Designed miniproteins, single chains, continued (3). Designs and how they scored, part 31

Each design is a single chain, and the fold is of that chain. pLDDT is the mean over its residues in the fold that is shown.

## One batch from the design tools (miniprotein)

Design m9123
Fold by ESMFold2-Fast:
Structure m9123 (fold): chain A 81 residues (1-81)
Amino acid sequence: MTVEERARKRYEEVRKKLKELGQDEAIEMFDELLARARSPAEKLGLADTILQALDATGPGNSGDVVAILRRILAQREAAAA
């Protein structure tokens, strides 16, 4: 399996889990992070980070997941300034 195929499967899994939580805002934030990623390896790393966060906080705690996504997005915006 290529890095591109692995990245796609991982970020599709993240989107599926966020959709199951009813978090449209979180999906939009995640899509923005993916759009800013310059390589399949970076997309894979982002997806793995969010999947680990979902597993750690529990899939029913949407507030914690949204907070993690906001923090990552803010850090990316600060790094671009």
Scores: mean pLDDT 72

Design m9124
Fold by ESMFold2-Fast:
Structure m9124 (fold): chain A 56 residues (1-56)
Amino acid sequence: SDLEKGEEWLKKGDEAEKQGNKDEAIVYYRKAAQYYFSAGDIEKALEAAKKLGELL
């Protein structure tokens, strides 16, 4: 489901950030936000977008 894909991309973003790979984390958080939005989970979409914004 789109919700499960959002969770997967969010975890990949968190791991990339821990490894210092900001560019990868930005891509992964962006994908997480897109999937959460498609799933109708606006709260989780905004959470992912906030994580993305903190890296910009």
Scores: mean pLDDT 84

Design m9125
Fold by ESMFold2-Fast:
Structure m9125 (fold): chain A 86 residues (1-86)
Amino acid sequence: MAAREGLRLGEEGLRLGLEGVRIGAEAGDIRAVAAGAGGALAGIGGIFSGRLGEKGDEAMAEEGLREGRAGLAAGRAGLEAARRAA
């Protein structure tokens, strides 16, 4: 279950980070683009670890959950930073 939860959280983080990149790009603000990209990359990390955990690696399942949570937090922060900078 942890692996799937991490995967879902990572996917949400990626989505929010990409939205931050879009807002920053439209504003022409490289700082906003960088913040969104950071969130998206963290989300990708959660996805990868979550998928490895689904393959039956219990340690990777816990890592996927941790990275998924971090990816979601980073994605939210990136989106907020992009909106503030844009």
Scores: mean pLDDT 72

Design m9126
Fold by ESMFold2-Fast:
Structure m9126 (fold): chain A 69 residues (1-69)
Amino acid sequence: AGATAAALLALGKAYQAAQDYASAIANFKAAIALNPANAAAYTNLGKAYQQLGEAAAAEANYKKAIELA
């Protein structure tokens, strides 16, 4: 299979650095779909939502990352 959770996480981080938060969120969600225990994906998803001003979504993802760490 061509895509791994780690590769999707890295791609999401690249989009986040480019301030393409919609593409970043899509790739972080895809990483979580492949590995639901990926704390790093939840942390980065929380950061992306925080940059969009979606405080409730950011907090929910940060809490999930802490539970998985």
Scores: mean pLDDT 83

Design m9127
Fold by ESMFold2-Fast:
Structure m9127 (fold): chain A 99 residues (1-99)
Amino acid sequence: LEEARKAAEKAKEAGKKAKKDGTTEAAKKAAEAAAEAASAGHRSGGAEAARVAAEGAEEAAKGAIEAAKKSKTREGAQAATAAAISAAGARFQAEVEER
């Protein structure tokens, strides 16, 4: 649970930074943070960890998408896509676990 919370917080920070910076590099970092949040939620197990991880990954994905739109690079778009996939996977896990 603590791992999931820390990873989610890092993902939220990366997402906010990606929105502000609007660069391909920031989008890639947000995508990495989203993947780590999803992974930490899975490793921690349980509905609370999955939900926290999903929230973090979703914020990172939103930031990566905004950075990709601003940077208009193929690499930025690929990073945003990867972040969205990580967020969707984390949310799916959260939805199927019991509260």
Scores: mean pLDDT 81

Design m9128
Fold by ESMFold2-Fast:
Formats: C-alpha cells, structure tokens, sequence
Structure m9128 (fold): chain A 84 residues (1-84)
C-alpha cells in the first residue's frame, strides 16, 4: 500500500511538473492539452489529482486564455506543493 501510494504520488508530481512546463513554455492551450492527455493516461492508476487539475486548466482556457497563464501556473504550483 505505502509503496503504491508513493509511486502514484511520484507519477502525479511528474505529471503536474510536465503540465507546468508546458504552460510556461508553450502557453495555456498546450498546458491544457498535456493535462488532459496525462489525466486520461493515469486515471486507471487512481491518480485523481491529475484529472482535477486538467479540468481546471481547461476551464481557464475556455474563459479566454489571453493572460491566464500566470493564474494557471499559480494553481498548478499549489497542487504540486501539495504532492511534495
């Protein structure tokens, strides 16, 4: 159980970090796409946190992601901190 939990946490942390990097370097649309792909990939592992941040990024993107990169990064960084 502990080993599986730690593995899932590491997977979630890596996924969140990848999404943060995508948002920083490629913008909110790329970050949203990356988050959705990772959420779908890891849903089978029970890593629900990945799905939740993917939905948040998508919601931000829909609102008009002109300058929402900073807001999205703030939310993602907060989620990343909760995994550490």
Amino acid sequence: LREELEKDREVALEAVDAVIEAVKTEGIEAGAKKAVELAEKYKKLGVHIIASFANMILAISKLSGEEDVEFALNVLEKMRESLE
Scores: mean pLDDT 69

Design m9129
Fold by ESMFold2-Fast:
Structure m9129 (fold): chain A 68 residues (1-68)
Amino acid sequence: SPVLEEIGRLVEEAKRALAEGNEEEARRLLREAVRLLREAAGLPDTEEVRKLEEEVVEEELEEMKKEA
């Protein structure tokens, strides 16, 4: 699916940015990936969902750091 391909691309770009020491860029790319997942899942753009998105971004970023 095109959405899953784009999400995969963003995650790989985030890993590359993190490997380059650019944590801010990695976080931005992960936010875009999570946003696409939310849209694909049909979830509403509410404050509660945005808080969950930020939590997912931070959890994923920390997991990527453990692998580096």
Scores: mean pLDDT 82

Design m9130
Fold by ESMFold2-Fast:
Structure m9130 (fold): chain A 74 residues (1-74)
Amino acid sequence: MPSADEGLAALGALLREKFGLSEAQVAAAVRELRRIRDEFAARLARAKTPEEKLALQHEATARVAAVLGRALAA
């Protein structure tokens, strides 16, 4: 299974190759996504209930969508 870092690398390649983003735009988007993933990985590890985990997944998804939306609009 691809690691989280491999997933971010694949997403960066997709943004560059398919959406025509510059190297700087890709680097900025990947950096933001990595920060979000690290933050939510730590928060998810501290979550004790399925309800807490689900809430964190929803929040993380919304933040990832916002980063991708900004990158594609730029």
Scores: mean pLDDT 77

Design m9131
Fold by ESMFold2-Fast:
Structure m9131 (fold): chain A 107 residues (1-107)
Amino acid sequence: ARELAERAEELAEEAREEARAGEGRRAAELAAEAAGAAAEAAEAAFRAGDVEEARLAAEAAEEAAEAAVEAARAAGEDREAVARAAGAAAGAAGAAFLAELAARKGE
């Protein structure tokens, strides 16, 4: 879980860097990967009942969500990139929800 959360945060930062460079399509791809890693971290935390891993997964999901928003802004008129960024944002929201459930289960 910790390694997946760290990977999600690294991918989210790479997505933000690409968004700042005007590379909306690449930013959206990286944001989607970040959301996926955050979801895997949340699932691992939920299975383990580990409150600390759940908190790390929640932080990673938040970073992935922010990266998805920046990717969507950078994508502008690229409909495919905007759709991918929207999917990443939805995935990150799902990861955050699962991480919250994992934290409650671990109590």
Scores: mean pLDDT 86

Design m9132
Fold by ESMFold2-Fast:
Structure m9132 (fold): chain A 81 residues (1-81)
Amino acid sequence: SLSEEEFEAEVYTALGLIYLAIGDLDEKRGNYEAAIESYRKAIELFEKALEIDPSNTAARQALEDARRRLKEVEEKLKEKK
């Protein structure tokens, strides 16, 4: 069974994944500013999860993915007319 802390870290990870998915959807629709906000929120949530449980591999991998996606969408926003 999960400890309270492990469960809290999993909740933050799950919420982060939801924001990551919202960001991906907005990016695909060309809503780059909205995608940036969602990816930033996902990063904050994954960082919170890792603060609580530094061994959470899912949160660490998702954080790396979110940081990469943020960089890519910021570059796309600069190219948007």
Scores: mean pLDDT 88

Design m9133
Fold by ESMFold2-Fast:
Structure m9133 (fold): chain A 85 residues (1-85)
Amino acid sequence: DTLYRPDEALRALLESEGVKRKELTMDEIIHAIIKYAIRQGLIDPENPSIVDLSGTRLGELFGVDRLDVLDLEGIRELLLRHSTP
């Protein structure tokens, strides 16, 4: 699996979710985002793969209002802008 090194802003989010490792797989980053979304009440109740990021720090960081956690290609492109493989 490819290991990603998050930038400072993404790192701060991951640390808030208890993730202390410097290098993570895409699945580990997605799981941290899902934990953040559950804790903040951001999961769409009709479409549980959809996270509403509007007005959140993560949404501002990624430049998106909504994220589909099953869109692995879209997530990979976001991570490549905010981490190094």
Scores: mean pLDDT 77

Design m9134
Fold by ESMFold2-Fast:
Structure m9134 (fold): chain A 76 residues (1-76)
Amino acid sequence: YRLEIDIEGDFTEEQARKVAEELGVPAEIEVGDKTRARFIADVESLEEALELAGKAGRLVEKYLGNVKTTFRLHEL
């Protein structure tokens, strides 16, 4: 499975990097009128993908607050 997490909102590159560090995944960050960050993780099972998505959601709420978050899950 591939889990893609896209976030967009009024947050800093440093805040997005903190989320990536605690998730243990790489981040692609674009700063413009709004900051956009993408986290991509390849996991072995649906259960691991859901656990990672849940952890990501909690970290986004903790560090970034109310932002637009999109989760995409692909079977590889």
Scores: mean pLDDT 80

Design m9135
Fold by ESMFold2-Fast:
Structure m9135 (fold): chain A 90 residues (1-90)
Amino acid sequence: DEKLKELEEKIKKAEEELKKDPRPIKYLELALAYYELGLLYKELGKLEEAKEYFEKALEVLEELKKKFPDASQVVPDELEKKIKEELSKL
């Protein structure tokens, strides 16, 4: 699956960029990439993998809130709610 490979590379890049430049936007980019991979695994019927990546997305958002309390005001609560909703459907 070309989309799977593209998204895995996107995640690797986001992880690397976050380690070099730990800014709020880099945490958000990584969380979004994990969420997208979770959705793709769900579409493929790989529910355990989907759950894993949704949980990773939530962990990244939680780390963002802890390290950048002021920036948490601009993190979309909608993303966290969507991820939790997807997890509840698994």
Scores: mean pLDDT 81

Design m9136
Fold by ESMFold2-Fast:
Structure m9136 (fold): chain A 87 residues (1-87)
Amino acid sequence: MEEIKKYEEEIKKDPNNAEAQLKLAVKLIEAGKFEEAIEYAEKAAKSKDKLIAAKGYLALGKALEALGKKEEAKKYEEKSLKLLEEL
């Protein structure tokens, strides 16, 4: 929970910080807050940095799978893999 507050403050200071949004999404997944994690993972997935975007899609897939949305999770996992192939 302490790290969640840290990343929330980083995002408040810089709302376009895709790295902080990704880190917050990962910590929210670890905390079992899957619906909140989806919001921040979606923002990270829109990053111009292909590595951050790929990790954002992976976080989206993990959160969606945890919510029982397996087909949608697979779709985002595939998007992540395609981005990683471009690196």
Scores: mean pLDDT 83

Design m9137
Fold by ESMFold2-Fast:
Structure m9137 (fold): chain A 68 residues (1-68)
Amino acid sequence: SNKETLEKLKEELNKDPRIKAELVGDNTLIIEVEDDPTLLTGLALRIIGDYPNLEVKIEGNKLTVTAK
């Protein structure tokens, strides 16, 4: 399910101490990176490439990842 995919992604991302990932409801993952726009952009591109059913938006220090 989309929720299981987002939960696994959250667990992998939270292994990096620079990244805070939180699941909101069943279909949205919020990813926060403090003061590293290069890391944030790189994460967005990897998620878009690896998960074609996920929509990614970049806003300031955060990514919003939503299952379609």
Scores: mean pLDDT 82

Design m9138
Fold by ESMFold2-Fast:
Structure m9138 (fold): chain A 62 residues (1-62)
Amino acid sequence: HMIDEKAKRIAEKLMKQLDISKLTKEQIEVAAYLLALDEGFSYEEAKEIARKTAEILMEKEK
């Protein structure tokens, strides 16, 4: 799934820039959404990428 690969890439960039352990799932989703838009994804793609990115990063924070 192309969205899952994009979400992993966005997750890696966010971990490089932000302390993810200090953020809520909602804050991670917003940050991922803005980063996806900045990378040129459409609004609909950015929403799905943000959602998947938050899921990936929350999985690591278990």
Scores: mean pLDDT 78

Design m9139
Fold by ESMFold2-Fast:
Structure m9139 (fold): chain A 69 residues (1-69)
Amino acid sequence: SYEEAVKALKELFEKRGRLTIEEVADILVKYLGLSREEAEAIARFVDKDGDGYLTLEEAIEVVRLAAEL
């Protein structure tokens, strides 16, 4: 669910201090049932600086956009 995805992202961010495209995509696949290709595409779209890392705020935006699909 959305709430479980957001919780998982917050916990991962607290442990890692950063989120990769792959880590965010894994959460979208697990909690929202997206394909890996769809999950990575949305995460890359939100990654505005193209560095392969997302802030917690950007990762939450990815989950919100994916839930509206």
Scores: mean pLDDT 80

Design m9140
Fold by ESMFold2-Fast:
Structure m9140 (fold): chain A 79 residues (1-79)
Amino acid sequence: GKISGEEARRLAEEGVRLVKEGRELLRNAKTLDEILRGIGLILRGIGLLEEVRLLAKAGKVTEEGREAMERAEREVGLK
């Protein structure tokens, strides 16, 4: 089966949210703990976007979900 366009969109939006939150935290970081948290959020967000991208390449995502993923990648500068 394929993941739905709605589910792919939710995963892509969560990935974008994590990258943006991590970048904001990293930009304003004043402690090592804040730097590490920021990096961790960015890596988690990128990981989610990469997982959806690989599923799309494997034909496991609907066209709607693929378009949502591509928009998400552009929004965080990964495409």
Scores: mean pLDDT 81

Design m9141
Fold by ESMFold2-Fast:
Structure m9141 (fold): chain A 62 residues (1-62)
Amino acid sequence: SEAEEYRAKAEEAAAKGDYETAIKYLEKSTFAAWSATRDPAERQAIAEEGAAKVAEIRAKAA
């Protein structure tokens, strides 16, 4: 899926220390996943997980 493709790109960028690119792809992945589902609980889980991952990478990026 589009969300999975963006997540893979985000993980690859983070592994290389490219936190700026990782954050961009994480945000795109989260939005794609959130938009693809109609389940409120699934949307909440996707949004919370995405926000936590972005915050962690931002902390590492300074």
Scores: mean pLDDT 82

Design m9142
Fold by ESMFold2-Fast:
Structure m9142 (fold): chain A 59 residues (1-59)
Amino acid sequence: MSLEEFKRRLAEAVKRSLLAHGVPESVAEEAAQRVLNADARDHEEAKLAALKALNEALS
């Protein structure tokens, strides 16, 4: 799996998770875009970007 594909899957997972928790769609999409736009060099950095996006959207 490419890093780009992994980031897309993480962004989708973040969006779905936030929507399931009652977060507005606009906020969930913003969090997903944050993951996609993250300057991640590997899968671990991509995961950290996803966690940061989730924490910011849930705060």
Scores: mean pLDDT 82

Design m9143
Fold by ESMFold2-Fast:
Structure m9143 (fold): chain A 96 residues (1-96)
Amino acid sequence: MKVELEAEILLALMRMMLSVLKLMKKRGKLTAEEALEFLERAEKMLREMEEMGASEELIKEAKEIVREIAELAKEVAEEEGDEELAKKAEERLEKL
């Protein structure tokens, strides 16, 4: 019971992070470094959800958010011409 509530809160925070990143990109304010920093935070939150025994459904939704953040980071890095950061984002996607 407590685990599911804590996992739902983490998932809600991850959704908020993705929404903020999408808004920053739309406004031309998101850098590849910032997107990768948020990706790292989202990956940590996903690990916390897995460690606490969150449901398969919540883990699946969290993995989808991590994937979307990684795709966004790759897109921004490619737009900036940063091949190294784009490669790092791609490697994170492949590990998902």
Scores: mean pLDDT 84

Design m9144
Fold by ESMFold2-Fast:
Structure m9144 (fold): chain A 101 residues (1-101)
Amino acid sequence: AAVGFGNIYYQKGDLENAKKAYESAVKATGSATAYANLGRVYLEMGEYEKAIEYFEKAIEIDPENPLAYRVLGEAYRKMGEFEKADEYLKKAQEIEERRRS
């Protein structure tokens, strides 16, 4: 899957190929996970405004996707917004616990 290839490139630090793979995943699926992963690449590139925009789109598509909240929390932490980071990370954990039943 395009998201799977994007994850491999991202873990290897190949941000250009990760970006292309996640852009393909967004175009093919429009999934919250694809948007969140694309935002994560922008975050690593230092493009915080674009990263936040993609994370917010992910939350709009699937408010119960813990990945979107977790990466949004990471983005705010990198920007020094520690209170906002904590709120979003807590939200991600609450969703993950509910999904486990």
Scores: mean pLDDT 80

Design m9145
Fold by ESMFold2-Fast:
Structure m9145 (fold): chain A 113 residues (1-113)
Amino acid sequence: AVEEGARRAGEGGEAGGRAAGARGAALAGVGAGEGARRGGASELAAEVGEGAGATMGAAGAVGGEGEEGAAAGGRLGGEAAARAAAGAAGEEGAEAAARGAGEGARAGGRRAA
């Protein structure tokens, strides 16, 4: 699982070229679900975010030094790293809340915490 997520994120990590990738993803995000051509770009960004986010979340929870993963993600690509961090934050928040509240916590917006 970790190996698969890392491969997806690494594929987009061409040195110095992330500005072009970020613009494409941003345009796709704005028009997501409205333009067929823009939807395709959004799918790629979402898929990378899901795999990378789950990988970083699991590594941070199990390992003790998740900061190394975050630093490496930044080098691969700012867009991919940002989505991975967002996914990891969501996973941690949901897991901690589930342990405390059982199941009620899933109904709230906890990203602002």
Scores: mean pLDDT 41

Design m9146
Fold by ESMFold2-Fast:
Structure m9146 (fold): chain A 87 residues (1-87)
Amino acid sequence: MKTEEEKKRLEGEVSLSMALMAASVGILTLKRLGDEEGVKKVEEAVEELVPKMEEAAKAGDAEKAEEIAKELIERVKEILKEAEEKL
């Protein structure tokens, strides 16, 4: 059976996967809306936050990985809201 540390690492990987899915859906939505600046903002957020989430997950800090994942998801939501306001 997996150790407690391995379980926490898997929880971090799930958080990372969910955040990446949100970013992917966000990018596809922004491309459909023609907001190239919004796409760039999401890509920059991914480049900043994904390495930090991977680092937290590898350290077995599932709570920190989840916190960073929530930050990425919120940034994607804000970028989408700004795109809607430009329409």
Scores: mean pLDDT 78

Design m9147
Fold by ESMFold2-Fast:
Structure m9147 (fold): chain A 74 residues (1-74)
Amino acid sequence: SERERIRALAEEAIRLLEEGRVGRAGAVAGMAAILAELAGDRETAELLREALRALNAGDVEKAKELLREAVERA
């Protein structure tokens, strides 16, 4: 399902951040955001976009928190 794909991508992004692969984590989180928008899940898409903004600002811990919230809601 689309919910399972969004969750899996958000979980992969968290794993990549734990490995220090920030750029790849951002790409994966971006894919999850697009899928959430296409699924009509605006709340999850907004969390994922906020996580991307946190990564762009260098705030990895905030990004991980937002990604975990997206996993819980998807």
Scores: mean pLDDT 88

Design m9148
Fold by ESMFold2-Fast:
Structure m9148 (fold): chain A 100 residues (1-100)
Amino acid sequence: EAAEWEELAKEAERLAKELLELFDQYLNTEDKEEKEKLLKKIEEIEERLRALADEASAKIDAAVAAGTFSMSGESVTGQLVSVVANTELPTAVVRAILKR
């Protein structure tokens, strides 16, 4: 039960870290072809993070409705929400840069 939520949170955290690393590479590269490749990778990671957030949200709703939602000290829900919120910032910044 708790292990499934922890696995989702860890996967989301891993993807968020990868997203930030790709975004940092995007900001530090001057090659247009490389920037395009990095942007596509960033978009792919965001899509995966959104899918994980949707899956977690559906599972939370189902568990709450069934009265089976477990609250642990690790707060898997809090970690996942934080990760999703943080990943929105990198893409908003990338899009702002492209609008120049």
Scores: mean pLDDT 62

Design m9149
Fold by ESMFold2-Fast:
Structure m9149 (fold): chain A 58 residues (1-58)
Amino acid sequence: MEVTLEEVIKVAKALREKGLTVDEALQMSDEELGEIAGLSPEVARKALEKLKEMGVFV
């Protein structure tokens, strides 16, 4: 199942609030990503991967 745009936006906002880049966030654990984004660890990881891919195309 694909992650939703809403979940991608939650991860992007969480990274901005913490002053983290996508590359820095990729070094974090799934649990840490889930905590800062308010998502389950698995969903937060998928949303971060989607955000990274979108950075290539936008």
Scores: mean pLDDT 77

Design m9150
Fold by ESMFold2-Fast:
Structure m9150 (fold): chain A 71 residues (1-71)
Amino acid sequence: SKEELIKELERFSPEAAEAFKNGDYETAIKLLEERIKKVEENLKTAPPTAQPLGERDLERLKEILEKVKNY
């Protein structure tokens, strides 16, 4: 649902969640793509013990991005 998607967005990017809630899907997509890029960059220097959690967050962000694009 839209409400569930907003909650998922708020966990990673409150600004993207606000844009999505206001119907500004282009801004929400852009902010999510920027967040994905930052997570990918952080994973390059993350210790091995933190890598699985970072990879899961990246996967969730990409799934959220797909949901926003298809909304």
Scores: mean pLDDT 83

Design m9151
Fold by ESMFold2-Fast:
Structure m9151 (fold): chain A 82 residues (1-82)
Amino acid sequence: MKKKELEELVRKAREHARLGAEALAAGDYETAKEHFRKAAEAAKRAAELLGEIEGSEELKEELIKKVEEDEAAALAAIDAAE
């Protein structure tokens, strides 16, 4: 069931984002980068599945682009902190 898969992907994305933020606050930049990348991967899969559920290729593309931009910004901020 696609809705259950979407819920699990959203949960995984939130968990990795939380762990990444905690690692960043602790100065563990490598762990923070790993978690933010995993969060972005789960969020992209969720966006793809949501686009399928809604029947909107445009929504899928917009959400994936937003996730990629957010991931790039987060990784660039961590790189600047090193």
Scores: mean pLDDT 80

Design m9152
Fold by ESMFold2-Fast:
Structure m9152 (fold): chain A 71 residues (1-71)
Amino acid sequence: KKELVERIEELLRKLGEQALAEASKTLSEEEVKEIRERLEKHIEEAVKKASTLSEEELKELLKKTEELLKE
């Protein structure tokens, strides 16, 4: 179960960095910093929530997160 939560966290961080890299092309440094802080908080809350899920729910969440990263 812990391995699934760790994988979800890694994918969320990768997705976040991808979004920040894209945002940095058009947004100011201060706006990017605000987005980064918000993303970090959302990732922490998502990881906490994932830790309360069943193994089946974690597998579903992992699949969905992988699909988002492929976009």
Scores: mean pLDDT 76

Design m9153
Fold by ESMFold2-Fast:
Order: sequence, then structure tokens, then C-alpha cells
Structure m9153 (fold): chain A 69 residues (1-69)
Amino acid sequence: DEQIKEKQEKVAKAAGIGVEDNYLEAGYPEEEARELGERAEKLSGEALKGPDAVTSIKEYLGLAPDRPR
């Protein structure tokens, strides 16, 4: 179903934007924040295809902010 794929892409993109914004607010460089956002978007897209991947993305988003700048 094309509609499901469209929703998955929108959710993945929103996750990427959220991660990027969070890292920018935390003081990370724009390039690093953008890369982390793009990675989160990709992982989110994969997660929406499998239940275990959803857990992985949640862990990734929770752990990544702890990294030093």
C-alpha cells in the first residue's frame, strides 16, 4: 500500500528532523547534527518495517545525546 509507505517516510523524516534539532540545541556542530539526523531517519525507515528495529531506534535516540561534542 502506497499510503503506508508514504506515512512511514514522513515518520522517518520527522524523526530525523527531531534528532538534528535536539543535537543542535545541545551544541553539536551543524554537520554532525545533520548526519545524526539523517542516520536516525534511515534507522526509523528500517524500524517501521520491523518491531525490533523500533526498539533499536529508541535506544539510539536515547544514547546519542550522551556523546561529547
Scores: mean pLDDT 65

Design m9154
Fold by ESMFold2-Fast:
Structure m9154 (fold): chain A 65 residues (1-65)
Amino acid sequence: SSMEEQRIRELQKQVEELKAANPDEKAVAEIEAFVNRHESDEMRKLELIVQQLERVLASQARRAG
């Protein structure tokens, strides 16, 4: 579906933006490895990576404040 392809591209863009915003490259790599191990659906993988990276950034912001 062209709508699914568009959603995947939007999620890929969100992942790249969140990775760029996250200074902890090791935490990013560990999250991606974990999700890739446990999920085979591409759209679901990207949604989970976005969710986990947003949580890491929120946690880091609270610790810094």
Scores: mean pLDDT 80

Design m9155
Fold by ESMFold2-Fast:
Structure m9155 (fold): chain A 80 residues (1-80)
Amino acid sequence: DLEEELEKAREAYEKASESMKRILGRKLLEAARAGDVEEVRLLLIAGADPRLKDAEGRTALDLARERGHEETAEILERFL
């Protein structure tokens, strides 16, 4: 049944997309810690999850704020 195969393909694509978003989210956490404004913008446009938390329960926004990266924090706030 084409309908069932399409639904199964969508679920597989969503799971793969979720995995990619986690990878992008981890890179977003690293970029936010570094205050890399351009990297943060690119990762968010690519679909990085700004709500992903690090090992200490901190989001990219939390890390940017704690490090005093004001421009990075403003960009992250616009995507939350």
Scores: mean pLDDT 79

Design m9156
Fold by ESMFold2-Fast:
Structure m9156 (fold): chain A 66 residues (1-66)
Amino acid sequence: KAIELLEETLEKVKKAKSLKEAVEIVGENAKEIAEELKKMNAEEKKEALKLAEEIAEEIGKLLEKE
């Protein structure tokens, strides 16, 4: 569930044209992802955090283009 949302967010961020668009995409799902993270076991949390790191890396690439 939250893993799917993170994967969808990552794909949308990769397609984003600006830093603002990427931040808005992340913000749309942030609350739901945060609530689901509280219910996850340790292995699921590790996978979610790895995806979050990849999202942050893609946002960083957009920032470099600004």
Scores: mean pLDDT 77

Design m9157
Fold by ESMFold2-Fast:
Structure m9157 (fold): chain A 64 residues (1-64)
Amino acid sequence: SSELDRLIEELARKSGVSPEKLREMLLNILKAPEEARDMLIERLAKELGVSKEEVERALRLLEE
């Protein structure tokens, strides 16, 4: 979706990571066991220097 594309581009710009790499990282979280998901979201948010809520929003858009 265009909303997902915009959010990924914004997060990539803030973090210095490519949009393609960020999409890959988010997809890896979705493939992880549900019990590990919160920890992986927190870790990714810290690595990117963005909020946990921004990562959670991107994951929701990927699932839709």
Scores: mean pLDDT 82

Design m9158
Fold by ESMFold2-Fast:
Structure m9158 (fold): chain A 55 residues (1-55)
Amino acid sequence: SDEELEKLAKEFGISVEQVKSALEALRAGVHEGIIKKNLGLTEEQVEKLKALLAK
């Protein structure tokens, strides 16, 4: 999963650590709007993270 996280980090223009933090926040039930504001992610990018957690 490290390779997938690196790929997403490059696509989103953020660090791998920020991708990991977003995934942890989603698993903890943090509201998607807060994650988007905190990391500057789009709704589409958050949906990609949610899809990764579902698989």
Scores: mean pLDDT 79

